# Designed miniproteins, single chains, part 19

Each design is a single chain, and the fold is of that chain. pLDDT is the mean over its residues in the fold that is shown.

## One batch from the design tools (miniprotein)

Design m629
Fold by ESMFold2-Fast:
Parts: sequence; C-alpha cells; structure tokens
Structure m629 (fold): chain A 103 residues (1-103)
Amino acid sequence: MKEKIVELRKKAKEAGYTGGTVRVGADDRSYVYFDEDGNVIEKFSDDPELRKALLKGLVLKLLTYKMAAEGMSQEQFDKAINETVKKLRKASIEELEKMIEEL
C-alpha cells in the first residue's frame, strides 16, 4: 500500500497535480490525509467502520493521482470518480485493499 501511494503521488506531481486531502466516511467528518512519504496519518483505523471509510478515501485519492498522471480530462475524472463511488458503497475491506493494489 505505502509504495503504491508514493508511486502514484510522484507520477501525479510530475504531471502537475497539487491535490490535498480526500474526505470520505460513514459521516461528513471522516477523511484521509497523507504525509510526504505516503503514510496515512488518520487515527480511526482501529474502528472497522472508520477503517473502511479510510480505505474508501484511499481508493479515491489514488485513482485521482493515477488519472492526473495519465492526463485525463475533467469530464473523464468526474465520470471515473462517480463510477468508483458507486462500487465503494458496498465494498468489503478486502475488496477495497484489492482495488488499491490494482491501481
């Protein structure tokens, strides 16, 4: 996971992307934040529901980095994010971890 975050973030920065925090969760207060090394800073990983919300945020953040690195248009970004959000709604922790590995 860490290596994948660092790789995709580097490629996105090389493409000119300067994105920050992703906000995803069981409520409007859950969010994902990363340090410069791609480590997750969020404390909620010990709660299974909040851990699931954290992983959903990770999928969306890494997908955004990948799309930015590939030079995708705003329309392609919006479509891919909307399709991914629908998949995330019922995804298990194992499915979310697999999605991150496949990015």
Scores: mean pLDDT 66

Design m630
Fold by ESMFold2-Fast:
Structure m630 (fold): chain A 70 residues (1-70)
Amino acid sequence: EEERRRLFDEELDIGVELVQAATDLVIAKREYEKNKSEETKKRIDELNAKIDQLTAREAEVRRRWSELER
């Protein structure tokens, strides 16, 4: 049961970070459309990279969940 709690907490944390990153990405894209700044473009690139990393982490947690439920 301890492993299930750890995976649950990790999945929840990843989910929260994904929602925050996705929201920041929408805001950054809107800022970029208005100002066309290189700083905003770099922020968009960084947020996309973070989302990709978090998505990969979530997939790993889901696979570990599946293994525990076998």
Scores: mean pLDDT 82

Design m631
Fold by ESMFold2-Fast:
Structure m631 (fold): chain A 63 residues (1-63)
Amino acid sequence: SMAEEALKEVRKEVEEKYPDASEEFRKGVEEVLERFKKGASSYKNKEEFIEDALKEIEEIVIP
C-alpha cells in the first residue's frame, strides 16, 4: 500500500541520515511514524507524506 511504501522510504532516509541516532531520537521517530501511519489514508500523494514526515523528524534533531 502507499502508506507501507511511504513508511519504508522514511525509515530508510532516517537510517541513512542518522545511523548512530540516540535511543531518545529513535523513540521520537517511531512516534512521528505512528502518527503519520494513522493518518496515511488522508494522503493522496506518497511524496507529500514522506516530505511531511521527514520534516517533523528533522525538528526532533534540530529543535
Scores: mean pLDDT 77

Design m632
Fold by ESMFold2-Fast:
Structure m632 (fold): chain A 91 residues (1-91)
Amino acid sequence: ASLTATAVGTQVVFTLTAEAKEDAEYTVALVLSGADVPITSVQRSGNEIKATVVLAEDRATRARARAYQKLPDGTVKLVFEAEIDAPVVLP
């Protein structure tokens, strides 16, 4: 599992990649400076979940990403958590 942040022009792209195992359902959440940020894309490829969030940011900020596995009983288990500072986007 990994969380990366990169500057693409005037945008910040956060990419979370987490292991998906046993054909389980997964949900991904991104928290930016204490606020929930909607995820723009979530892709599953075999045993890998990738979620990408694209934000237009003019300042550095801190992000926390969490990946959750939904169990057969409906219980949600935290399987990955990481924090990263967003890169400064230069004009």
Scores: mean pLDDT 62

Design m633
Fold by ESMFold2-Fast:
Structure m633 (fold): chain A 85 residues (1-85)
Amino acid sequence: MDKIINLSVEELKKLVKEGKITPAEALSILANRLLTGPTEEDREALIEFIKELLKEGKTVLSQAVIDGLLKSGLLSEEEVEEIKK
């Protein structure tokens, strides 16, 4: 529980809000976690986290992060378009 990469979605969002990590860094952590142990729960958590951050409008996600998730097969093009709304 002490490592950022092993934190829950809520803890990651809290760290972003506190300015300890960036949204892009949090997304990279979740993406690496899915590459190591791809599960449906981790995929849903990643999507929820991205969606909430984008909806708050407080931080802009880079296209490079989203493109990386698409290339790795962690997200589909339809999922990315839905997340951006």
Scores: mean pLDDT 64

Design m634
Fold by ESMFold2-Fast:
Structure m634 (fold): chain A 71 residues (1-71)
Amino acid sequence: MSEETKKELIETIEKLLEEGLISEKEAQSMIDAINNGDLAAVLKGLEELKEKRPEASEVLDKMAALIRSEL
């Protein structure tokens, strides 16, 4: 995954945290997975969040699409 893509994903996660759509623990877990290159864990986390927070589904789907484009 490119550094540019990592930055965009992390920035989006930080915005979701600021908006209260995800917990600090969920945000840290996804950031760690991104930094470790564990894209499968990131995608799983996004799907789980989409089930819990349907209001964030558009943003989460865009993040998943961005990750899938790097596979």
Scores: mean pLDDT 81

Design m635
Fold by ESMFold2-Fast:
Structure m635 (fold): chain A 87 residues (1-87)
Amino acid sequence: MREELLERARELEERARELREEAEKLLAEGATESAVRYLLESAEILERAAREVRRLTEEGRYEEALEVIERAEREVEELEALRNAVT
């Protein structure tokens, strides 16, 4: 469980980095702040979740770590749906 949770935290961080890179690319191409807002918010959610998952995993709080992952993934999915609706 510990190693699996740490791998999932790493995956959240990698996804956050990809979202930030996408936002940076769009801004460089002349996109507005509002156009990248959901990407940046999603990246921040994933980054915070990754940090919390590592802390909870180190403390042996595996169920709470899983809940953090599930919540973050759900929140990002909701933001992605909003971005797709307005873009």
Scores: mean pLDDT 82

Design m636
Fold by ESMFold2-Fast:
Structure m636 (fold): chain A 140 residues (1-140)
Amino acid sequence: SKELFDKLPEIVKKAIKIILDTVKQMEKSDSKTRKKLLVQLHETIDKLISEASEEDAKLIKTILNVVELVIQARDENTEAAILKAQMFIHSMLAEAFPNLPVSEQMEIGRKVGIAIETLNLLDAVKFAIELVVEAYFKDK
């Protein structure tokens, strides 16, 4: 929610803004340009992470990794790709948020999978980021 987003460290908010601005550009781009934008996004976020605390860097990396899975699954646009994204998201959340119940980790993966299938790329990414942020605050 917006309320939880407002509680995030400024550097995490900055990372999310960069990610969302890049995804908006991806929606107007061909597949080759989207791949170049993803590489540039990783380079930009890596520089930002070098200035972050360990906790903030870990959260930013988790968000970026989940977003990359959403982008890749959407580009392939197959049931198999969406299921693989759900499984990898569950695995990433289990590692990033070990105090989060397994049932909640699985539910997040499933919800993101549905979003990949039913929403446009930007809205699917926004929804995935919202769920990761909610998981982060629940893990604390």
Scores: mean pLDDT 88

Design m637
Fold by ESMFold2-Fast:
Structure m637 (fold): chain A 98 residues (1-98)
Amino acid sequence: SVFETTLAILHLATASVSVWLAVKVGTQSPLGQAELDDAEDILRYLGEKFPEIKELTDQAIEVVRQIKAETDPAKAEELLEQFLELVKEIVKKLLEHT
């Protein structure tokens, strides 16, 4: 439904802001780690709720886990770009099934 797709996109926006904030404040900071944990939980929920995007949300979770372990800010920024491309693909897939 349009309503469920809209809510999924809002959850993805929340997860995207969380990952972005973690990369900008420092991935190894307590705030950064907490924001990445929240993003992982949101993505897991979305993959369970919408089987059509599960493969993409599983890939996005793997990138979030790489960001959580990354100590180099330049590599964290590169992983953020990968994450945002996956989010774009998830949004496209959700809209195709609405």
Scores: mean pLDDT 90

Design m638
Fold by ESMFold2-Fast:
Formats: structure tokens, C-alpha cells, sequence
Structure m638 (fold): chain A 86 residues (1-86)
């Protein structure tokens, strides 16, 4: 259903936001050893990869929502484990 796809997209967007926060936390740790231009380039690369992941997951959700939900659950577990290390 459209409502199910909308819920999955919201969950994807929440996951991407959490992944971005982890990237920002990692960049803050390495920033003292890097130029502002290098930090900006790493952030831009991370943003591009997260946008690609978002598009891929939305594509899967539109064709196989059960598969998308399983993939998102696995990624959420990875993010939970990474956040616990902060």
C-alpha cells in the first residue's frame, strides 16, 4: 500500500539522519588533523553515498517492501551498535 511505502520512506530518512550524525561525530574526531577543505570533501562524499543508499532502499521498498523492511532493520542494528561506541 502507499501508506506502507510512506512509513518505510520515513524510516529510511530517520536511518539516513542517524548515519549522517555518526559521520559528523567521526569528522569531529579527525578534523584537528585535516584542513577545512578536506573535512568538507569527506562530508560531501559521505552525503553522496548516503543519498545513493536512500535511493536504493526506496527503490527496493517500491518493488519488495518486505525485503526493504528486513534490510532497514539490519542497518538500524548496525547504526545502534555504532552509536553505542560514541
Amino acid sequence: SMERIERIIKRIDELIARARALVDAWLAQVAPDLSPAQVAALRAAADAHLAGLRDMLIGIARTDPDKAEKMIKTLEKVIDEEEALL
Scores: mean pLDDT 89

Design m639
Fold by ESMFold2-Fast:
Structure m639 (fold): chain A 109 residues (1-109)
Amino acid sequence: SSAKEQERREVIRYTALNLRAIGNYLSAEPLDPEELEALEKILRTSRKYSDEEIEKVREMNRLAREFEATPDRERQLEILERMLELAREINADDLLIKVIEQRIAELKK
């Protein structure tokens, strides 16, 4: 329905903003496959992101889902370090980078 399509567009917009908002990206539930596909379409139509950067956003979402699913501290650390690398490569918001660095420091004690 048109109402469902409007709601979907609002969720996509909110989710895209949240991926750049520090606490929401790392503390909120990762994007599901439908939300990720919709975000990728927005990023492509914006013309502000390369295909390589969009693939890195996809990988970061995959890693965020794995982080939520894993009880292993060593694997959590590996995931966060890879997410930090990807965030730096796409020139992500400095605040997102700082939150990832802080969580890495907390896991190392």
Scores: mean pLDDT 67

Design m640
Fold by ESMFold2-Fast:
Structure m640 (fold): chain A 68 residues (1-68)
Amino acid sequence: GLSTLSEEELKRLEELQKNATVDSTAEKIKKLYKLFGIEISEDEARKLAEKLLNGEPVSPLVSLVPGR
């Protein structure tokens, strides 16, 4: 149960949630870029997704992807 998790276990849960969100966001970025005629690799899309989710400056196209 969540009430018995240590600080390290909570950090691992946060990392798993972030990874799942990064994958979802990366797919949306790839689809958005494809609509504008731009092909990017999965690695590039994942890097852009991580930057967007961390609130780091990204290209205008990436900022159009809804981050939830």
Scores: mean pLDDT 69

Design m641
Fold by ESMFold2-Fast:
Structure m641 (fold): chain A 77 residues (1-77)
Amino acid sequence: MLGGVAYKKDDGSIHFSAYDPVTGEEVSGTLTPVDVIEGAMVANVIDGVLTISISGGGRREVLTASGVKDGATVAPE
């Protein structure tokens, strides 16, 4: 099964979208991390717990957030 997607925005925030297999819903949102490496990102949401795995330049970082909900993404306009 394909994991969710995540990407870093120009303002340093990370947009994510993933399917939560516990709730059966797709969850999308934005996180504002600090000091995150550049690299390929994969998002997973399980029972409202977001995990973003980042891989780049031989390094790995993991970001975790609880209580994430669908619709947390702000429209660009």
Scores: mean pLDDT 66

Design m642
Fold by ESMFold2-Fast:
Formats: structure tokens, C-alpha cells, sequence
Structure m642 (fold): chain A 70 residues (1-70)
């Protein structure tokens, strides 16, 4: 449903923009600026109607996988 897609989009946007996992003690901290730029860029494309919910979710999940493996 559109309501469910809107909820998923809101959660993905929050996860992309709120990065409590990029603290100075994180192994991924040296990549913080690149990660924040990628996250910000995909959210901006979504807000412009140039990206959709699956792309937000994919970006979130790929960043999460990278952080787990860094």
C-alpha cells in the first residue's frame, strides 16, 4: 500500500541520515564523509522524485553491510 511504502521510506531516510554508527571508535569512521554524502545524495534524489523506495532501502542496506564488514 502507499501508506506502507511511505512508512518504509521514512524509516530508510531516518536510517540513512541518522548515523550513530559512525562514531570515532568505528572502523568505518575514516569513510564517514563519503558515507554521509552517498546517504544524503540518495535521499535528495528521492525527494526530487528521481529515486524510489527500493533505491532508498538498497542504499541503507548496502551502507549497513559495509559498516558490518569494515
Amino acid sequence: SEEELSRIAGEAVSDLLYRGDLSPSSPAFPYREVILKIAGDVVELYRQGKAYVPELVAARDRIKEFLASA
Scores: mean pLDDT 80

Design m643
Fold by ESMFold2-Fast:
Structure m643 (fold): chain A 73 residues (1-73)
Amino acid sequence: GDMSIEEFIERASKELNLDKTVIEAAARILGAKTVKELAAADESLFDSISKKLKIPKEDLYKIREYAKKLAEE
């Protein structure tokens, strides 16, 4: 799809009840510049990101799954 990463972050923030800055930081650490890249994010990095951002690892899985859903549309 043509959804920008910025629009994804706004939607994910509302739908997942997460801070936009947290989602932006997670995408940056994962090196994801597009929703498709975020959907393909390597879960081996999730422990490191969880510790750095002080969020549950489960929230990173939620972000990736939401990105997968939107990337398929």
Scores: mean pLDDT 82

Design m644
Fold by ESMFold2-Fast:
Structure m644 (fold): chain A 88 residues (1-88)
Amino acid sequence: MMAEPSAEEQALWDEFLAEIRRLLAEFEPQLTSSEAVARAIGLALRAIGDALDILNDTSLSLAQKRARLRQIVDDLRARLRELAREEA
């Protein structure tokens, strides 16, 4: 079984999910089609999957996990921005 997450890792996960929710809310007014909304949800689900892999990696330090999660959020923001531009 994967190691039980520490309180600090739980805090990183909660922060990550809050950022994903904020990004989706930020770009929602720019996603005017059901297809764009579905693509945005797909991108968010992939980011969540990648984040779970990072959090469950026992070889990574807490600092490395935080950095990787931030990179996932930054990549998602960039992809959502690109998707919003395609809708414009």
Scores: mean pLDDT 81

Design m645
Fold by ESMFold2-Fast:
Structure m645 (fold): chain A 85 residues (1-85)
Amino acid sequence: MAKRIAEGHIELAETPLGAETLEGLFLMQSGVALITGKRTGQEDLSKKIVELNEEYLRAVLEGDLEKATKLAEEIRKLEKQLSES
């Protein structure tokens, strides 16, 4: 359940990052993107998952079930790690 409507502003102001300043907010947003991954941090994981998913579909279409199963298991592990992170 959400705590407060002003959660982002209040919680960020309490952080040692000084996110209440424009510079602090910009740097904090960049750091969060790398750690929790909105684009930058998740880019490597998302790109790898997409590539594996494309290979999985090709393997299924080619009838290589052994390769498809291996790829599906790798995708599952990456998705699980991303969800647990």
Scores: mean pLDDT 57

Design m646
Fold by ESMFold2-Fast:
Structure m646 (fold): chain A 69 residues (1-69)
Amino acid sequence: MLSTQEAVDRLQARLDALLAENPDATPAQLEAVVLETLFEMIEENGGAPVAPEIVEALRAVLLERIAAL
């Protein structure tokens, strides 16, 4: 079972990599990374839904990173 912290750490690492390569990244590009990360988690879970608490945590990270742009 994927923990909330593991999901957040994975997303943060991906967003850090995106911003390191593209400092002018748009909110839409950050959203794309979040969606790709979420789809990967769903695939790892055999197509089962990700826990709502994990989805909420990833959304909070996205909003925080967009606010920091």
Scores: mean pLDDT 81

Design m647
Fold by ESMFold2-Fast:
Structure m647 (fold): chain A 88 residues (1-88)
Amino acid sequence: MLEELEERARRAEEELRRAAERAIEAGVPRELVVRAVGAVALLDEEAFERAVREIGEVAPEAARELERAGREAIEAARAYAEAVEALE
């Protein structure tokens, strides 16, 4: 169970990293991509949604990939954290 949740979180982080790299390659300012990734790390959905919206004005496809990967990363991180907290 815990190992599967850890693997899910790891894969979600890798997907987010790839989406971030593609966004930069598509011409999105690095500062904006860093804000989006940082919001995911802080599990700040509102900050993440704001950053994705700004990215969407520059690169709509990159914004969609970041939104998908970021949402999964937040969900996977929360699931893993909840499972860890349930253990003694």
Scores: mean pLDDT 84

Design m648
Fold by ESMFold2-Fast:
Structure m648 (fold): chain A 84 residues (1-84)
Amino acid sequence: LAYYNLGRLYLAEGQVDEAIEAYKEAIKIDPNFLLAREELIKAYILNQQVDEAKKELEALKKLLGDNHPEVIDLQKYLDEQLQK
């Protein structure tokens, strides 16, 4: 949880790149850390790193399944942000 909390603190300070790295470390320690994966996808979208967001979403789909509500919501959010 330390890296996940660090990522959230970086986002609160507007340090998106540092938040991304902290969330990546949290996932490296616990690949099943769902909240860290969700926040990483959102941080990538915020940082306009579309290919990285798509790759992490595909990894999340493999863990939860394509029909999981959080996967569906994140896919919709990604699709909407790409059409701004």
Scores: mean pLDDT 82

Design m649
Fold by ESMFold2-Fast:
Structure m649 (fold): chain A 65 residues (1-65)
Amino acid sequence: AMEEAAAWAAEQVRAALLAGGGEVDMAALTPELVAALQERFGLSREEAELALGEGVARAMAELGG
């Protein structure tokens, strides 16, 4: 569940970065992704925030490769 949630979050962040030419407003995107993670994976808010944080880290690491 958390692994799948983090992987999905990473894909959403990557897609947003691609669409924005390398820029994304995380303040606007964060509440939308947290809500989506809660609905899709049955996570609490705290679990969704952790999954999103892991997803962001994965997306940022992949930008260097």
Scores: mean pLDDT 79

Design m650
Fold by ESMFold2-Fast:
Structure m650 (fold): chain A 69 residues (1-69)
Amino acid sequence: MVSDEEIRSMSRSVSQALIGRGIGKEQADKAGEIAYNKALENPQPPELAGRFIGSTALKSVGVPLPEGW
């Protein structure tokens, strides 16, 4: 299982990626926070953690998941 610090780091990376996609910093930070909390409630193996965090953050800002996720 990924550590809490790794989940936090991944959530921050997702927030930065959302900013790069044109999402405002405040919304992106909130999405990362939501993804962090959801990941703590639903521990994932390392290979799935990034997908879980990314999909959760995208859903929280109302962006549809990419096809095949």
Scores: mean pLDDT 75

Design m651
Fold by ESMFold2-Fast:
Structure m651 (fold): chain A 72 residues (1-72)
Amino acid sequence: SMEAVQATVAAIMLGAADFYVEVVRRHGSPEQAAEAERLREELYRLYEEDPFNLDGLQEIMDEIARITEASL
């Protein structure tokens, strides 16, 4: 179903965010790491409140990815 696909995509996003935050912790500044961790917490809160808001989850993922790229 569409709902099952959306739930799977959201779960993949959470896993990707965990990976990106670990990269920022290793290679980024303390400020970049703190911001990435804050965004991950925001991502998890949004997922718990509305796991079908894929656009909102994607916006946060894009910010985490941007910080990760800037950390390298």
Scores: mean pLDDT 85

Design m652
Fold by ESMFold2-Fast:
Structure m652 (fold): chain A 74 residues (1-74)
Amino acid sequence: SSMEEARERAERMLRGSFAALAALAATEGVGLTLVDIEVEVERLPDGRFRIRATVTVRDGAGRELRLEAEGEIA
């Protein structure tokens, strides 16, 4: 896979995971809105991709939270 395909796949997974989290949070009366997702992709020597992601989320009070995550995908 290309780095572009890896980036798109990572962003899709993050958006799907956020949708699930937001739905769960809503059952507890917590409103969450996805503001932005930034994804950085690096190809590893074994052919896998290292993903670094920054996710910006806004809560019901208008506060923005910036979350960082790192992982590897095939």
Scores: mean pLDDT 84

Design m653
Fold by ESMFold2-Fast:
Structure m653 (fold): chain A 94 residues (1-94)
Amino acid sequence: SSEQERLQRAIETLEEMVRELERLWEEDPEKGKEKLRFLGNLLAQEARDLGDEATLARALAAIELIDSDPEKALALARETARELIRRMRERVAA
C-alpha cells in the first residue's frame, strides 16, 4: 500500500501540474515554458522509476522542443503525462 500511496500522490501531482501549466500557458507564456520544463523533468523522473523507456524518451523530446517549437513541446508533454498517469493508475488498480 505504501507504493500505491506513492503512485496516487504522483498521479495527483502530475494532474495538478498539467492544470497549472495550461493556466500559465494562456496567462504568461514565458512562465508556461518554465513550468513545461519542470513538468518534462518530472515526467522523465517518474518514467525512470517505472522503467518506462518509451515515456522517458518522449519526456526528454518534449524538453528539447521547448525553445524551438513550444506548441509541439506542450502537446507532446500533455500526451506523455496522460499516458504516464494511465499506466500509474493501472498499477494502483492491480
Scores: mean pLDDT 85

Design m654
Fold by ESMFold2-Fast:
Structure m654 (fold): chain A 67 residues (1-67)
Amino acid sequence: VSEEELDREVKRALAEIYLAIGNLDFERGDYDGAIESYKKALEIAKDDPELQRYIEENIRKVEEAKA
């Protein structure tokens, strides 16, 4: 595995971890915490457009629930 491949795999795992944290925060009613965790996941997932769209949709759902 190259350095680039390891970095890619690590970033994907980190993005998924932050996504999971955001989902837990949302479930607990911590909408601000959920949005912050999702934004961190989105920043890490810059090279994954499909994951970015999924995260953006979750941010929208939290914002709608907060309103």
Scores: mean pLDDT 80

Design m655
Fold by ESMFold2-Fast:
Parts: sequence; structure tokens; C-alpha cells
Structure m655 (fold): chain A 64 residues (1-64)
Amino acid sequence: SMEDLRKLGELVKAGDPEVLERLREQSRRVAEGIGRVLGLDEEETERLAEALFETELWVHKRIK
């Protein structure tokens, strides 16, 4: 729900380490899935995971 997304965003803005670690793991799993479809190597998949994590943080910081 939108309320759950707002609560998650507040924890991300506060720099909650458990939430940040969970988002890093989620971004890595998503990047592995995309990498498999696109035929990316391990280094390219890791770079994608970092880009996805940074994008996730940016989005949550923008949610009011």
C-alpha cells in the first residue's frame, strides 16, 4: 500500500541499516534476474545491482 511505501521511505531517509541491507540484497537479486535475460557477466551484473540500489534510494528520498 502507499502507506507502507511511505513508512519504508522514512526508514530509508533515516539510514536504517537493516532496511538498507535488505534493499541491497533485493537489488542484487533483481540484477541477477535481468543479467540472466540479457546475458551480462558477473561484473556487469554487480554494476547493475549498484545502479538499482542507488535508484531505489533516490526514489524513496523523493516520496513525500
Scores: mean pLDDT 78

Design m656
Fold by ESMFold2-Fast:
Parts: sequence; structure tokens; C-alpha cells
Structure m656 (fold): chain A 77 residues (1-77)
Amino acid sequence: GQTFTDNMSAFTSAVRRAIDVAEQQPEFRDELESAVGDSLRRVTSAILGGFSGLAADYAADGTARLNALVAQAEAAS
């Protein structure tokens, strides 16, 4: 549905941004990479299990977490 597509699009953008920031800021790399890996694992597991609603929820949660960590890293720079 539209919600799944929108949440996955936002999540993909958040993951890309978090990876870019992790590459530029070694101090935050481990935390950002861990958060990306954790979020990707949860979303992928839900998709492979056929739980599109759960995947959309995990994508939204991951987006919020990654955006918060990126903002924290950028504020510390």
C-alpha cells in the first residue's frame, strides 16, 4: 500500500544518510552502523515473513531512530 511505499522510501533515505554520516564521522561510525544493521535486519525479517504492516512500522521506527542519531552526530561536529 501507499503507507508501506512511503515508509520504505523514507527509511531508504535515512539509511543512506546514516551511512554517509558514519563514513564522515569515525566517532559515531559504530553506533550509526549498528543502528543501520539493526533496522535493516528488522525490516527485512518482516518483509520475508510476509508482514508488510509490521515492515512499514519497523521502517518508520528505524527512520526516526536513524534521523535522531544523525542529528546528534551533526550537532556534535
Scores: mean pLDDT 86

Design m657
Fold by ESMFold2-Fast:
Parts: C-alpha cells; structure tokens; sequence
Structure m657 (fold): chain A 62 residues (1-62)
C-alpha cells in the first residue's frame, strides 16, 4: 500500500510544529503530533505557520 500523503499548492498555509526556517525535500516537520517528510517542493515556516513556496508540496507520513 502507498504511504499517507498530503498535497498543498502555491501560497497555501497550514499550522506546523517546527522551528522557523526553510524546509525542502527530505526534511521532516510535525503536524498534529505526527511526523511528515517533504517529498516534493519547499515550505517556509514562521511562528508555527508553514507557507508553500513552490507550485506544489507533497508531504508523506513517516
């Protein structure tokens, strides 16, 4: 079976539990107590809010 994935689009924002910074492919963030790895795209985290910087972001449950 495929692992669980979340897909976001450019300019989307979502709450996250991760330090401020840029997160790219291979980086791991926490959303609602679960760990998600960036499989595609780039996000910027500021004050617990992630913003999608690429046309698409795909996160996969670790």
Amino acid sequence: GSAEQLTFHYGDTFPVDAPDGIYDVGDVITIDGKKWRVEYGTIKVENGVATVLTPRVVLELV
Scores: mean pLDDT 88

Design m658
Fold by ESMFold2-Fast:
Structure m658 (fold): chain A 99 residues (1-99)
Amino acid sequence: SKALLEELIKEFKELVEKRLKGEMTPSEFLARLQALFAEANEKLSKEDLLKFYEEMLELLFEIALEKNKKTGKEDIEEFKKRLEEIRKKELEEIRKYLE
């Protein structure tokens, strides 16, 4: 269900935002993240589960890119290229795992 996929993506984003704001401990974050992954794996189709992982990787990459922009430690274009290569490899591994 697209509606269920959207709900789980929303819950993931809210969870990450709360952790970034310091509104939950690392252990609480990990426990909730594990519960969310378990629910996604149980309730989503393989197609929707792949989309769920794609959205999660996108959010994590946005956070990493914004952090790099603030620190200026690496060339932004080289960093983006590296993130895109990581994204492709991670999604390929997830697809293999779900087969």
Scores: mean pLDDT 79

Design m659
Fold by ESMFold2-Fast:
Structure m659 (fold): chain A 77 residues (1-77)
Amino acid sequence: KARELIAEVARLLHQAGKTGLALRFYKRVSTALDEGDKEAVLEAIRQARAEVEGLDLDPQTKARILATLDELEAVVK
C-alpha cells in the first residue's frame, strides 16, 4: 500500500507538470522506505507537503495530492 501511494503522489505531481518534484519525491521516499528508515520517510512526506502547499496548482489537484500524502503518512506511522 505505501509503495502504491508513493507512486500515486509522483504520478499526480508529474501530471500537474511538476516532473522534477515528482522524481525527487519518488526517489527520496522510496530510498528511505527501502532502508527501513521510518523517520526519513515521514520527514520526506512532511517536506513534500510543504512544497505542494506552496505550488500554484489548481485547488482540486492540490487537495488530491495532499490527501494522498496524508494517507501515505497514516500507513507509515
Scores: mean pLDDT 83

Design m660
Fold by ESMFold2-Fast:
Structure m660 (fold): chain A 61 residues (1-61)
Amino acid sequence: SKAAEAGKKAAAEGQGAGAAASGYDAFLNTDVEGAKETLKAAKEAGDEAGERGARIGLSKG
């Protein structure tokens, strides 16, 4: 989970993109609805890395 670790660091430094990455990490322990909300937020913020990460999370559970 180096991507999740980088996301947590980005969340402390970058508000919009970092928030999307932090949400991605959080949804790993929530339901599919949380993952979809993170994906939507990443798309709105233009965070392609966060969007890709959310899609990977959805595909693997």
Scores: mean pLDDT 56

Design m661
Fold by ESMFold2-Fast:
Structure m661 (fold): chain A 80 residues (1-80)
Amino acid sequence: SDADLRAQINALLAKAQKLAGELLEAIKNKAPKSEIEKITKEIVAVVDQIVALLEQLGLDDAAAALRADKKALEEFVKKA
C-alpha cells in the first residue's frame, strides 16, 4: 500500500540522516579514506532504496533530484 511505501521511505530517510551525521563526524576527525568510503557506500545504498520507493509512488521529480544529490556526494568523496 502507499502507506507502507511512505513508512519505508520515512525509515530510510532517518537512516540516511544518521549515516550523514556519521560521515560528517568522520570527515571532521580526519578518518582514513577507507572509512569515509565505507560510510558513503552505506549512504548510497540507502538513497538507492529511497529512489526506488519514490518511483513506485510516481514521485519521479523527487527521485531524479535525489539521484543528482547521490552523484554529487560520490564525486565529492572521490576527489577528497
Scores: mean pLDDT 88

Design m662
Fold by ESMFold2-Fast:
Structure m662 (fold): chain A 65 residues (1-65)
Amino acid sequence: LDEVKKKALEDIEGTEEYLKEKGKLTPELKEKLEEYKKKIEAAKSQEEVHRIVGELQEYLKEHLA
């Protein structure tokens, strides 16, 4: 579980850096990324981590179109 959480958090941090480089990291988007990091840290199973990551990916797809 801890390894799965670590990987997910690293992926979110990479996304945050990418968005910052492109000038697309708005305060709202940064808040959402932080919110999802907290959700991942609170997750109790690998399946829950994967679900949370999927929700974030869907959110980013809809809001960065």
Scores: mean pLDDT 78

Design m663
Fold by ESMFold2-Fast:
Structure m663 (fold): chain A 70 residues (1-70)
Amino acid sequence: MSEARRDLHAAGLAATGYLLRRNPDPEAQAQGDEYIDRAVALSPRARKVIEALERAEKEGRWVPLDLPPL
């Protein structure tokens, strides 16, 4: 897998995992944790995606606008 493709895949896993962790369902939260762990293992840039999502949430934005480049 190319670096860019790996980073894109990791970013997708991180974003999905972050959203799943916000679900009140314990199964969804566990799946979210697994996705985040896999994302960070694939690319350290996954942490930047999570940071961008946390900032968007604090600012009251549903869709994060400031995702880091892949």
Scores: mean pLDDT 71

Design m664
Fold by ESMFold2-Fast:
Structure m664 (fold): chain A 73 residues (1-73)
Amino acid sequence: KYFEEAKKLIEEAIAVAEQEGRTDYATALRNLLKLGEKIGEEGLQIAARGAAMVLYDLGHRELAKKAREVAEK
């Protein structure tokens, strides 16, 4: 299910941001996830793109690739 896959990856990105001490990134991703859930699949794609950018910036390249793939589905 796309919704569950996208949500899981965004939640993983939030957890990574929190572990790295980037509360700003974690808060932004939580807000994007909430908005994405309200908008539907297209909103979740936008949230997944945000997660990919955050993960890439934090150096988690493989997880960033997975988030980008989910955003491009």
Scores: mean pLDDT 82

